# Designed miniproteins, single chains, part 31

Each design is a single chain, and the fold is of that chain. pLDDT is the mean over its residues in the fold that is shown.

## One batch from the design tools (miniprotein)

Design m1053
Fold by ESMFold2-Fast:
Structure m1053 (fold): chain A 84 residues (1-84)
Amino acid sequence: MSTVEVEGNTARITAEATIGGQKVTIKTTVTAENGQVSIESEVYDENGNKLASFSEVVPLPEGLDLAAALRAAAAQIDAQDAAL
């Protein structure tokens, strides 16, 4: 199941999945600062070894309510997890 924590302009998302009998944890941090969104994702195996990492900075669209967008994304992730 995925968990999402939103505080101000920062969201921390933890998603757990079992693929082929292996447990995988995906940790994503999203921060909005100075008109930019920073996204950092790390994928870990069941032993805590980092398998992959991804980071990107994108411009925040003018007028976007990031907190509302993150809550909407969390609802979509929760709906997907409920199907698994």
Scores: mean pLDDT 69

Design m1054
Fold by ESMFold2-Fast:
Structure m1054 (fold): chain A 94 residues (1-94)
Amino acid sequence: SEVEKKLEEVRELLKEAEEAIKRKDYELADEKLVEAGRLLLTLPRSPEVDELLERFREVAVRFARLAAEEFGGDPEKAVERVDGLVEQIRASLP
């Protein structure tokens, strides 16, 4: 199934993003999160997609906070922006 294939790709991208964050490779983490978010937008709403969207939020929040700390941004504002993006993605799913 094309859907099952995309679900597995999202899981792998989120895992790679988490590993990049652990290495402080914020550029790679950003690339992987952008790819995961784009792929999630192409999936029909399902319990599996909702679970991955929550995992995406958790990883993206961690990324945003740590990247803001590293580059002198506002971590709280960065987290708020991620929450807004996740809600926008969720609202866009059929």
Scores: mean pLDDT 82

Design m1055
Fold by ESMFold2-Fast:
Structure m1055 (fold): chain A 111 residues (1-111)
Amino acid sequence: SAEEERLEKAKKEAIEFFKENKDKYPEEELLKLSLANFFLSLASGGSLSIKSLEDLEKLDQEAPELAEVIKAILESKNLEELIKILKEKFLIDDKYIEELKEVYEELKKLL
């Protein structure tokens, strides 16, 4: 389905970002930026990404509601807090929460 293709593309882009930037960021920041790019790819069909925290200001001007979600990802203390915020504040469907968890586990295997 088109949704399955979108999810696969978003997962691939998150993993590629992680691998390409492994030496550029501390592990926790790299994980968060990779998860942020997963969500951006999923929401935009791959047309939006961030390369650094500075790109967040530009995203806020172009897509402010999406920027708030990305900010929550970057500011979360751990995966459990992030999942709670995504579900309770942003009303993200459980399906996308499970996909995010799968991406997180795959990225952790690359550490």
Scores: mean pLDDT 82

Design m1056
Fold by ESMFold2-Fast:
Structure m1056 (fold): chain A 67 residues (1-67)
Amino acid sequence: SESLRQEFKDKINNAKNLDELKKIIDEYVSQPSATVGEIVTLPQVFNDLKKQGKSLDEIKKKVKSYI
């Protein structure tokens, strides 16, 4: 739902580090409303950008663009 998507965008904005951001992503993809695309893409985007050494803010921005 739109309200759930906004709730998770707010949680992402408030994440203080990559470990917190990963937990929020894992929580989002565990929701019954998460699409197959979101379940596959969100963890992949997070892991790829983390591996590339992208900043927390860049990873947050990219992850939110898929929600």
Scores: mean pLDDT 85

Design m1057
Fold by ESMFold2-Fast:
Formats: C-alpha cells, structure tokens, sequence
Structure m1057 (fold): chain A 64 residues (1-64)
C-alpha cells in the first residue's frame, strides 16, 4: 500500500470524526506509525479526539 493511500485513509478517519488533517501531517503520521492500517486508524482517531470538532490537525500536532 502506498504512502498516499495510507495518508488518504488517515484523512478519512479524521473527516469521519468531524476534524481535518493537512496532507503534510497525514504523510508524517504514516511515516511515524508505518503501514499498519489498524495502528494508523487508532492514532488518527486519538489525534481527532484530542482536538475540538472542526479543528485541522497539523504536522506540529503529529510531532507533539
């Protein structure tokens, strides 16, 4: 699975939770977590839940 496909999956998880994520942050999360979709989904959901509804998650948020 490509980094772009995994980044799209991360963006979808954030959107379903009512948040957004930048393309840079989504790609960084894939780099940090790897190609395990279950682990990526869990981390994306954790990031969504630590931000208010409607917020955009950035690369700085992924690094924190």
Amino acid sequence: MSTEQLAAYVRTVLEMAGRRITDEAARLLVERVGDDEAALGAEALRLAQTHPPGATVTAADVRA
Scores: mean pLDDT 81

Design m1058
Fold by ESMFold2-Fast:
Structure m1058 (fold): chain A 95 residues (1-95)
Amino acid sequence: KREEVLKRIEEELERYIEKQLSLPLEEIEKKIEQAKAATDIPEEVRKEYLELLEKIKEYKEEKDEEKKEEIRKEILEELRKKIKEAVEELLRELE
């Protein structure tokens, strides 16, 4: 069922983001530099990935716990929306 596929992807995505949020700030900064140097990926994809990494960096640098949780929520919600849209497009193409 489509709902089960989306749920599994969402769970994997949440696990991935939690892992990224647990990384040291230095590793996030390194990922930003690597993403900027990745000229072999499409510009649009690279820009989206950089925006995600910058949000994670903002989360790491934030000292106000309330704002920190809001940033985390924004990251998760934006990714859920993008993944859901991408999966729905893929499923439409396969049908």
Scores: mean pLDDT 75

Design m1059
Fold by ESMFold2-Fast:
Structure m1059 (fold): chain A 120 residues (1-120)
Amino acid sequence: SVEEIKKEIEKLKEEAIKKLNEFIEAIKNKDIEKAEKLYEQLKEILDKILELAKPLMSEEDFEKVKKLKEELLKLLEEAIEATKKGDEKKAMEYIQKAVEIFLEMDTLITQKIEEALQAS
């Protein structure tokens, strides 16, 4: 049911937020190995969210969410690379952009879940 999908996405979202915050701390601490591991874990969680959300939206909306996910992951990779180069300012600029994309993606998914719940 849409209600069951909503509950599962909410749990995965909570895990994604936790992993994203842990990733930000790993970048601040210059812990590259931990940041790379958290990146892979976050990618897997985001993929699961998209699989669950796919039947609740149009192909056009799904492609938009998929592009936001790809942009988010690219920004996190850029943050890791900036950290490897010792560019703390640039790493945090990529993190800031990644958080903004995450919030945009979350808003769109939440809206589509709400629309699906209202459909008879």
Scores: mean pLDDT 90

Design m1060
Fold by ESMFold2-Fast:
Structure m1060 (fold): chain A 84 residues (1-84)
Amino acid sequence: SMAEEAAERARQAILETIAASRGRVTDPEELIALVAEEVAALGLSEEELEAARRVLEETATPGAREELRAIFERALEIRRARAA
């Protein structure tokens, strides 16, 4: 489905950004900001980003759910700001 495809693209971007930042970024808020930038750069629509967030949150722990929410909220803000 579109939601599952969007979720997989977002998951890959999140994991790749975390891996690339390992040993270089130590501040959790800076890491969230970098991950959000990469998720926003995927070119997903707002509908696809919201669908991806819901899919990823379904299997996440409570802590991971909060991090995913922060990432996707920031990614939406970046996308809206760049579209304006």
Scores: mean pLDDT 84

Design m1061
Fold by ESMFold2-Fast:
Structure m1061 (fold): chain A 98 residues (1-98)
Amino acid sequence: MEELLERARQKIKEGLDLISQANELAGKSSPELRPKILEAISKGNALLAQASMLYKEAEEKNKIDKKEGEKLAQEATKKADEGIELIKRAMEEAKKAS
């Protein structure tokens, strides 16, 4: 369980760090590319918010039902990975267009 919670925590942090980098890239990007990066940041933020909520629920459920807690921790990791992938893709597309 601790390993699953730690993995989810690390992935959420990685996603938040990528959002920071994507915001910097958006600021340096052309008017044509900036809206696309900002939309990816918005969607990524929503996925990371879901991951954070699932992570908190996983911590609470782990006190009562370890299997449910593990399932929620894995879902948190999955949502964070979805957000990370979405942001990375937008950043790569912006760099190619530059």
Scores: mean pLDDT 85

Design m1062
Fold by ESMFold2-Fast:
Formats: C-alpha cells, sequence, structure tokens
Structure m1062 (fold): chain A 84 residues (1-84)
C-alpha cells in the first residue's frame, strides 16, 4: 500500500540521519564535552528506536532488510561509544 511505502521511506531517511549523526560523533568526538557526547548518543539511540517502531509497520522482507541495517548501526554505535 502507499502508507507502507511512506513508512519504508521514513525508516530509510531516519537510517541515513542516524548514520550521519554517528559519523559526525566519530569525527568530532575528541573535541566534544562528555555531556555533548552523551546527548549525541541519546539522539542516535532515539532515532534507532523510532526506526525499529516504523519497521514493525512494514512487510516481513522489508522489515528484515531494515533490521539488518539497524543491527550494523548498533554495532558501529557501540564501537564509537567505546572510543569516545
Amino acid sequence: SMDRVKNELKALVLLIAASGELWLLEKSGSGLSEQEKQHMLDVIRSLIKTIKELSKKLDKDTQDKIMKKVEELEKRLKEVEEKI
């Protein structure tokens, strides 16, 4: 349905946003205060949570593809959090 396509697009846009925020944190993290790092981590986690909720409204195949990207993003987030 058209609503499903809209939810898929929203999930993909949020994945791009979360990936971009994580990239910025990795590149600029050494210049940030502990409070600023924690805030960025919380923003990225919030985006991931929203993506997971949106994925539940999609067909199984699309949900599995998005959740695979989410899993990769969560692994990368843990690596960045350990470095900063």
Scores: mean pLDDT 84

Design m1063
Fold by ESMFold2-Fast:
Structure m1063 (fold): chain A 85 residues (1-85)
Amino acid sequence: KEAQLEEVREKLERILKEAKEYIEKLDIPEELKEKLKELLEEIAEALLEYAEAELAGDEERVAELRARLAELEKELKELVEEALK
């Protein structure tokens, strides 16, 4: 359990770092870069909590985190749409 969770954490940290480096290279307003990075951090945190809840068999917490991830996905989609203008 702990070893699996640590592997998920390490993978998420690596993906987050790569995503942030990619965002820095985009020709978009600095404010949008900052918002995207903040949102990606929230998504990574929610995904780690989701993995913890799944491993613990906490069905109620899993449902809560699924709802949270859906909200974060909507926010990410809106920011991506804005960046593509």
Scores: mean pLDDT 81

Design m1064
Fold by ESMFold2-Fast:
Structure m1064 (fold): chain A 59 residues (1-59)
Amino acid sequence: GKTAPLGPLTPAERAAVAELRESGEGTPEALARLGMSQSAVAALQAELEAEARRRGEEI
């Protein structure tokens, strides 16, 4: 497979992110402990910010 540093999240990574968010453990540190790539952590941060903005919530 290709190792892309800034690639998009895979469906499996998105599912793991959703579970961690529901558990309240959606921190970059928790994802790093699960062995997620740096690109996945960066994409997660951007997705969380975009979702908060979509809800009209201020972080």
Scores: mean pLDDT 60

Design m1065
Fold by ESMFold2-Fast:
Order: sequence, then C-alpha cells, then structure tokens
Structure m1065 (fold): chain A 113 residues (1-113)
Amino acid sequence: MVTLEEARANPRIQELTNFLATTPLSTERAEFKGVTFLRRPLDPAIAAAFPHVKTVLLPEEGSLSADEVYGLALLFEELDQPAYAAALFDYVARHYPEYAAEARARVAELLAR
C-alpha cells in the first residue's frame, strides 16, 4: 500500500486529487488524463456519518490501481474531506480484495466520532 509521503510525491495522484477536489460533486461523469469518474451515492454508513455529502465522483472500475485510489483517499483525508476519503477507502475495500481489510479499517476510523 502507498504511504501518505508516497501519495504526496506522486504527480499523478496529486493531479487527480486536485481535479476531483475542484470538480462539482453533482457532476455525472468526468474524464481527466485517461481516467473516467462517475457520480456515485455514498455507502449508507458513510452517508449517515456525513449527511452534507450525498454523492462523490469515483473512478470507473479498472481505470486506477489500488495504490492510486488509496493515495487519493489519503490526500482527501489531508484536505479535510473525510466523506470523500471514506468513499475512496470504501471503493478500495470493494474492488481490491488484497487491501480490503486495511481500507475497511480506515473507513471505520473516519466514521468514529
């Protein structure tokens, strides 16, 4: 798994993070540097914890590696966007079995108040 330091040092992860952070969450579909992002509702547990956020843009399956999506989640956490970070960690848990346990732990940490 990518570390926060590695995510910060990766220009592709940084550019994708900046693109998503500046894109309206109401956007249905967006493409950036060969990656397609689609509007998705939050998981019910995440939506209950963050009622101000209804949808996020998530990468189309197979367009990014587990390390890239995990790196995006770490950078969104650092940007104080915990709902988006939780959605990205949840995406990792659902699509990358090898990282599922750690990604679920990260979601649980973000949902704890």
Scores: mean pLDDT 86

Design m1066
Fold by ESMFold2-Fast:
Structure m1066 (fold): chain A 72 residues (1-72)
Amino acid sequence: MEEERKRLREMADSARAVGDRLIKQLEEQAKNSTDPEEQEALRKKAESVRAAIDRLQAYYDALAAGKPPPPL
């Protein structure tokens, strides 16, 4: 169903947009920090968020394409 696939992609895109916004906030905090340990922790946190959103998007993209979803 084309409409159902479109909705699944829109949900994936929405999750990606929220994740990307959070990642940008974390990267900006890291850039503004003067503590190297805090900068590293914030960047690792941003990477963790990115990985989680990538897994979630892959899951919804697979469902939208009618393919078996990868494990979360």
Scores: mean pLDDT 78

Design m1067
Fold by ESMFold2-Fast:
Structure m1067 (fold): chain A 100 residues (1-100)
Amino acid sequence: TEEMLKRFEELVEELLKRNADMPEEALALFRETARRIAEIIRKSTPETLDETFEEIVRVLRETAERAAAVLDEAAVRRFDGALAELYLHISELLEEVKKK
């Protein structure tokens, strides 16, 4: 899954660049979440893609809960938007790997 990891890392860089004006606390949470997801992807195989996706969804859910606890309302809305984009792109990446 080196190709999937590389594409994921490129996606994270793009999202961070587009959202660079978010509060530092939100950017820190996003970077930590991306790191956790990258480790999950590194451990995945074609046979474990469904389990990989379930773990990623769990991480995203946990991160959204943490953001709601520590960020203000406006920062949470923006952060949740970035997480939603990340979720959609990861879903697309996993489906592409399944087609190979």
Scores: mean pLDDT 80

Design m1068
Fold by ESMFold2-Fast:
Structure m1068 (fold): chain A 71 residues (1-71)
Amino acid sequence: DPDEGVKEAHRLFEEASKQVSPETAEVVRLRLFHGRSLGEVASLLGLSTNTVAKRYTEGLKVLNEVMERHE
């Protein structure tokens, strides 16, 4: 059921978002779930593209750790 997969992805993301800054969580959300480019996220959040790239890497690392714990 695709709806169950989407619900699980959102649940894991919400758990990971509690372990990072709100800025990092928003970067991951916009990139991963909304398909925004680095430049679009940078413009939306008032950050440099380099900062967005760093926050995205940090957020993905935490999200991956959360996903591994639920395997």
Scores: mean pLDDT 78

Design m1069
Fold by ESMFold2-Fast:
Structure m1069 (fold): chain A 103 residues (1-103)
Amino acid sequence: SEKAERAAELLREAARYGSRAALETIEDPSKATGYALRLIGAAVGGELRLRRGDYRGAAEDARLLLETMEDLIKNYGAEDNPDAQKALELAREALRLAEELAE
């Protein structure tokens, strides 16, 4: 599905921008790495589920990525970080497409 391929690409891009934002804004290296790995894990899981036709599971992974980004922005003052804002935008679009695929 073209829509599933687009959702997977958006998840990958969201994790890339979000990981960059985490590494830029979080001073504690362990916390920065923890956020980056959570974002990457959600994107990888979501992409795999999209490829396997598990669209509901992919929507849950997209939501987890979005919630992780919202948590990062709130807790580390990343509201004005352009990578964080781009990750949030991409994650919302990925979630929308995954939900449309789920029904």
Scores: mean pLDDT 91

Design m1070
Fold by ESMFold2-Fast:
Structure m1070 (fold): chain A 110 residues (1-110)
Amino acid sequence: MREREEEERRRELEKIDTAVGMGLPAAVTAQTRDAEEAREAAVELMELATKGDLDAIRKRFPPASPAQLRALIAAYRRALAWAKRNGDTAMAALLESEIAELERELAALE
């Protein structure tokens, strides 16, 4: 029983560490306008990142400006490079799809 819980916690921590290493928290907090909203965004991001739900992250924190979109695209590109280096084909495919959508949104705003 305890070994199963520790295995789950280890997997969740690895997902969180990966998201942090890819700069996802910085990109998401850049989408908020004040410190309290940024703190809440960071907590929500950590929960969504542990689930690998990039669609939910984007829907919860829609970028309001081209600068915020560029920051998010840059973070996802770093995440894509990380996923490819680690052989995470599923995450790489998901990130490539998300980057394409964000680039389309950036083009529409510029």
Scores: mean pLDDT 62

Design m1071
Fold by ESMFold2-Fast:
Structure m1071 (fold): chain A 59 residues (1-59)
Amino acid sequence: GEHEERANLYGAGAVTYAGQGDRERAEEMLARAREAAKSEASRKAVDNGEQAARELLAK
């Protein structure tokens, strides 16, 4: 649904910003993704996105 789609888009945005070294925007996108995640599957997707973003920001 719309919530799952928004959670996935914000999660992807967080990874994109993290890849650019933009920690502040990556954190903002993760917060929005988590807020949009209304199902167990979407919450899992956000957790995966958070892990990927953290790894990119640690480079």
Scores: mean pLDDT 80

Design m1072
Fold by ESMFold2-Fast:
Structure m1072 (fold): chain A 95 residues (1-95)
Amino acid sequence: MRTPEEKKQLQVEVFDALRDMAASVSKIAIDNAKRKGNKEAAELAQQEGDITLQIIDLQRQKFLNPSQSSQLDAQMQQLRQKREELEKKLKEIME
């Protein structure tokens, strides 16, 4: 019943679902910071969310284009490092 094409489509749907979930979580964090009047925290939460979406998009591209894996892995590693720095700053500002 499940063909290789159906398995590939299911994996794409998983990436789409992860992207939607990440966008929703990011929006909640941004809205919470805005409700508290913390503009800096809202800006950092927006940047963190944008990076998370970019990482998911690059993972999807890597799955669809394995020949680009090394270049995409390097881009994702840089984005992950930047996200960790933003998450640390956001935590410090929210305390």
Scores: mean pLDDT 82

Design m1073
Fold by ESMFold2-Fast:
Structure m1073 (fold): chain A 94 residues (1-94)
Amino acid sequence: MEELEKKIVELGKKASELIMEARRAIDQGDVERARELLREAYKTLKEIIELAKDNPAVKESVIQALKTLRELARQVGDEELAKEIDSLIEEIKK
């Protein structure tokens, strides 16, 4: 596995862990922590796209993660993050 591919796998794991922690924070009613975790996951997914913009399979995986993240952002009232995610999904599809 190339160094770049290893970095993408590491970031993918980090994004998944952040999303799971955000779901746990939502279940506990900790909206502020959930918002922080979702924003960190968003930054991580953006980094993956920057590293892997020529990889269609990675793009599809990131789009699916972004769709999940957008739903969670709306659940915690982070409309700004939800709009940012929507814009990024459209940009990736180009």
Scores: mean pLDDT 84

Design m1074
Fold by ESMFold2-Fast:
Structure m1074 (fold): chain A 66 residues (1-66)
Amino acid sequence: ELLKEVEELLREIVAEQKEKIEAAGGDVAAFEKFVEENWEPTVEELRRLDQEEVLKELREVIERAK
């Protein structure tokens, strides 16, 4: 189920970004609100794309974030 893998990778990216914002003393609540407001629209758009290519791109984003 490729869409589930995409959602899992997106959650990993969000979790890493949230930790970075918190460590920097940033506004975690504003970030959480942004994610909440944009989660469903983003997932719906990704559902229309090539899921295999999306997974590759998201994995590259995670690797670059390390």
Scores: mean pLDDT 74

Design m1075
Fold by ESMFold2-Fast:
Structure m1075 (fold): chain A 68 residues (1-68)
Amino acid sequence: SELEKLLRERVEQLLKKLVDEYKKLHPKAEVSYELLSLTKAKFTITLDGKTTVKTFDVETVTIEDLEA
């Protein structure tokens, strides 16, 4: 469906923006995301040799959630 493609693209743009903002605040961190569904994303954050994996709702996730 064209609508699903458009929604997925918008969600990916939001997630990329969030990751870019996080990297500006934490330049030594490695951050990646994986879209599990249109509403759920998995983030992998490596900082100071520690790797954390967290899953969030795309609509509500914030920088503070990634820093927690």
Scores: mean pLDDT 83

Design m1076
Fold by ESMFold2-Fast:
Formats: C-alpha cells, structure tokens, sequence
Structure m1076 (fold): chain A 93 residues (1-93)
C-alpha cells in the first residue's frame, strides 16, 4: 500500500541518518585514540553492511516487494544497534 511504502521510506531515511552519525563517531573515537584501527575497521564493516542492506531495501521498495524491504531494514537496524551499543561500551570504559 502507498501508506506502507511511505512508512518504509521514512524508516530508510532514519537508518541512513543513524549510520551517518555513527560513522562520524567511529572516526572521532579513532582520532582521539579511544579505539584501535582494528576496532574502527570492525565497526566500519558493520556500518558498510548496513548501508548495503539499505540500498537493497530501496531496490526492493521500488520493485514493490514490501516484505523484502522490511526484512532488509530490520537487518540493517540490528547492525546499527550493535555498533551503537559497542560505542556506548567504549565511552563507558
């Protein structure tokens, strides 16, 4: 439905914005010496995978495959939450 498509598009925008913010936080933590290059690379890989899943969700949405778009966005959200949780652990240490 058009309403469901609009909600999925809003979810895409929200996840893309969160990925952008987390990418900047990772680079700042690395610059401050709070994480190693290895830790930064692991976090970058998860955020890159989240971006890939969002691109696939956009393709599914354009094809009218709302179920696939929703599943891919759920997977992207999980990766974003993992990165956010790791950043909070690093900041608490």
Amino acid sequence: SERQETLLLARIIAIEGEVYVLERIVEKLLAQGKISEEQAEELRKKLEEARRLVREAKRALRAGDLATAQRLLDEARELVQEVAAEIERIRAA
Scores: mean pLDDT 90

Design m1077
Fold by ESMFold2-Fast:
Structure m1077 (fold): chain A 83 residues (1-83)
Amino acid sequence: GAKKARELAETGLRDARDGLELVERYKDAESSQGIAKYIAGQLLLIGGGVDGDLALKMAKESGDEEGIKLAEEALKLAGMEPM
């Protein structure tokens, strides 16, 4: 349903944003850069990519325009095109 799609889109978008923030925060911290990139990769791939793609499909099926918008933004931040 629309509620589940929106929850997934909001979670995916938040995780994608958190991943990008981690990369920026630790860009100059050599000792922490590796772990920060790993965590950011997981947040972007799973949150922005996987959850974003699932949320987009569910939102399109439900006609949830706001859910579609949030899911597309999550996918965009993860570097993935909406399908």
Scores: mean pLDDT 74

Design m1078
Fold by ESMFold2-Fast:
Structure m1078 (fold): chain A 96 residues (1-96)
Amino acid sequence: MTAEELEKKRKELKEISKLIEEEKFEEAVKKAIEIYEKDPDNKENNELAAQILGAVLVKLLSEEELKKIGEEIEKEKLDAKEIFEKLKEIVEKLLK
């Protein structure tokens, strides 16, 4: 990854973090999906997309609900792609 690509990625992460802080969850979720769809076989890309969805869920769910989701992920030994898909389903249901 080039220094230029790293800089763009950092800027995008700051923008997404601001969307979550401003409670623009639908826009933040859309950004996570765009990141995932750009390269769905890339582990680092999938981990980043899952982290964004996790950050949205921290704002939308109770501590108890978040703990339950985390325990299910650990128990099932989900990979980054599977974690992203699971979190996406939960977030989409909450925003409907």
Scores: mean pLDDT 79

Design m1079
Fold by ESMFold2-Fast:
Structure m1079 (fold): chain A 101 residues (1-101)
Amino acid sequence: AVTVTVSAPPSATAGTSVSITCSVSGLKSGHTYSLNLFREDLETGEREFIGRKTGLTSSGSYTFTVSGLTAGKTYTYYCSVKNDETGEVVTGEGVTVKVVP
């Protein structure tokens, strides 16, 4: 089965960038996949799309760089992977990052 996991530091400093890594395994041979990164603001519940990687054919780790972080915010980051042939979507468990001054 396709699996996706998120790795991120537990905190990030406002005004800097943080690396969010999505690790994908179990991709089916001969299929292409799209990987989406989104986050939810823990205080407001608002979901925000951060970035996408398309044309994935191999399992592995894919890193997104997120900037523009605001002190006092806490975000839960999610990676989802879509099989572009079948339309199946798998979303991994969220990882929470607190933005500090």
Scores: mean pLDDT 85

Design m1080
Fold by ESMFold2-Fast:
Structure m1080 (fold): chain A 64 residues (1-64)
Amino acid sequence: QVTASPEELKALYKVRCLGCHGAQGNGAARPGEAGGAPSPAFPKPISNFSPDELRDLAAYMQKH
């Protein structure tokens, strides 16, 4: 089964999401410091992700 690895998803998150959503994916300026608003929105465009890759990315964002 060919899906994105956690390492690939981390790299994607750093490039596409980190600047706006923070390292934890919740918009916090510092990890564990601010109770920032959650950010469930995926970066655009994401239409090229498979359902499995999109699910893995969502799981990664929930962890971080």
Scores: mean pLDDT 50

Design m1081
Fold by ESMFold2-Fast:
Structure m1081 (fold): chain A 65 residues (1-65)
Amino acid sequence: SEELKAFVAAFDTDGDGEITREELDAVLRSLNLPVVPGLTLPQLLEIARKMGVNPTPEELAEAFS
């Protein structure tokens, strides 16, 4: 939960608790990962794993809804 909150906070640069496409792209660039136009839940899981966060698909879907 705390790790997931930190992960979401890394994407939520404006602090509103919502994650925009622009914020996702910024994080991808900071991690030296390719920016993808159709970022999906499985891709978000891979990014979370690379950041040392291991959320469930349900937790990720809830955080990005």
Scores: mean pLDDT 63

Design m1082
Fold by ESMFold2-Fast:
Structure m1082 (fold): chain A 60 residues (1-60)
Amino acid sequence: TTQQRVQQLQQSIDGVRRTRQQTVQQLLSQGRDNDALSVQRRSDRTIDRLRQRVDRLQSD
């Protein structure tokens, strides 16, 4: 079902968000600001892609 796929994608988004938050905080605490920004940007792209997939499934 479309609903099950949407649920799986939302769980993936939540997982990426949690990992991103933890990793960024860890890197910032170590003074690795550039690495933190890279992780944030990459994770934001992944989340955006997953959200676009959700939108497509719901619009379809």
Scores: mean pLDDT 83

Design m1083
Fold by ESMFold2-Fast:
Structure m1083 (fold): chain A 88 residues (1-88)
Amino acid sequence: AKPAKLEVTVRYEGPGVSLEYNLSTDVLAEVKGDTLTVTTASRTIEFKITKKEGNVYTVEAEYTVTLTAANGEKREVKVTLKGTVTLL
């Protein structure tokens, strides 16, 4: 893995959830074919590469997080990340 800068827009969409923010952080990145894996302090995210220009990779990721309420109801929240990863 190589040092990289992650700059993405993060969107959360689900029942009662509509949130968007920009995330800019230093990460470790590894490129494998059409995918780019980002390792942060708390998790690993696999991105699909949509464009490459020098050391700048345009990336997209989508995953679902399941939230369990106190009454046992499960809510699915879709998380979408779109932006760039720049290898340093």
Scores: mean pLDDT 81

Design m1084
Fold by ESMFold2-Fast:
Structure m1084 (fold): chain A 91 residues (1-91)
Amino acid sequence: SDFWYQRALRLAQQSKSIEEMEEKMAGLAFEYALIVSIENKLSDEETNLLIEAVSERIYEVIKKAREEGLSKEEMARLVVDVTLATIKEFL
């Protein structure tokens, strides 16, 4: 949602490197996935599967964005988009 986009953009703008941004984005996505897992009463096994799926997609998206020379802000938006899409597909 708008809240997660704004938070991701702030983290990207505050990051001094792509590596720092990647760490912050992964943390934000993990936090969001965990909240969704709790709200939807997922088991520990289902929660782990969701976190793995989100992590794999974030890794792939950032890798591709780096190859394409996208800005940190553009990468942050893509991370939020792929996290939301993964959660929607999982639930």
Scores: mean pLDDT 80

Design m1085
Fold by ESMFold2-Fast:
Structure m1085 (fold): chain A 89 residues (1-89)
Amino acid sequence: ADAAIVAEYEREREAIAEAAADPSLSEDTRILATIMLLTPAADVPALQAELEKLVEELKKELPGDNEAQKERFREYIRERLARLLAEKA
């Protein structure tokens, strides 16, 4: 089961990256896509529900949309995911 989901995620990585940068999509979708892009493919299925909750939390904390804010946002997501994965392990 997990192997099929991981393979699907790997095939969809380009679409996920496009979604993260697409201004026509909702803010929630762009944030979720960015989080998924920063998450190891094998961990995505296990974290799906937690990632959805994290999107709502981060949306309230990081409202910036210039390049510096986007870079800080990605680093914040990476650190947050590392802590979340450590708690799950």
Scores: mean pLDDT 62

Design m1086
Fold by ESMFold2-Fast:
Structure m1086 (fold): chain A 101 residues (1-101)
Amino acid sequence: MELFKKFDVNGDGYITFEEFVKGLMSYDKDGDGNLDTEAFDVFDLNGNGVEELRELLKAADLDGDGKIDLEEFLKMMEGLKKNPNRVPSKEELKSIKVSLD
């Protein structure tokens, strides 16, 4: 959730592909803890994390409008945690259950 808040500059509850990539590149290493470290470690390991993120954002974007809401963002992150060496498919992301608590 904290990562989503940092990328959602408008506070609309949506992240555009460009805003997500920009936020990731400008992310402060001082960070807010475990979720930040785990998420970025996965991307660092591949060296192509930015391109993989774009593919994930497109897979999570069910509407095809270039925006990711909080629920879809959490599904994407959960998919990456399960298979860091593989980009989850749309089918995998749809099957992931997330709590908005």
Scores: mean pLDDT 59

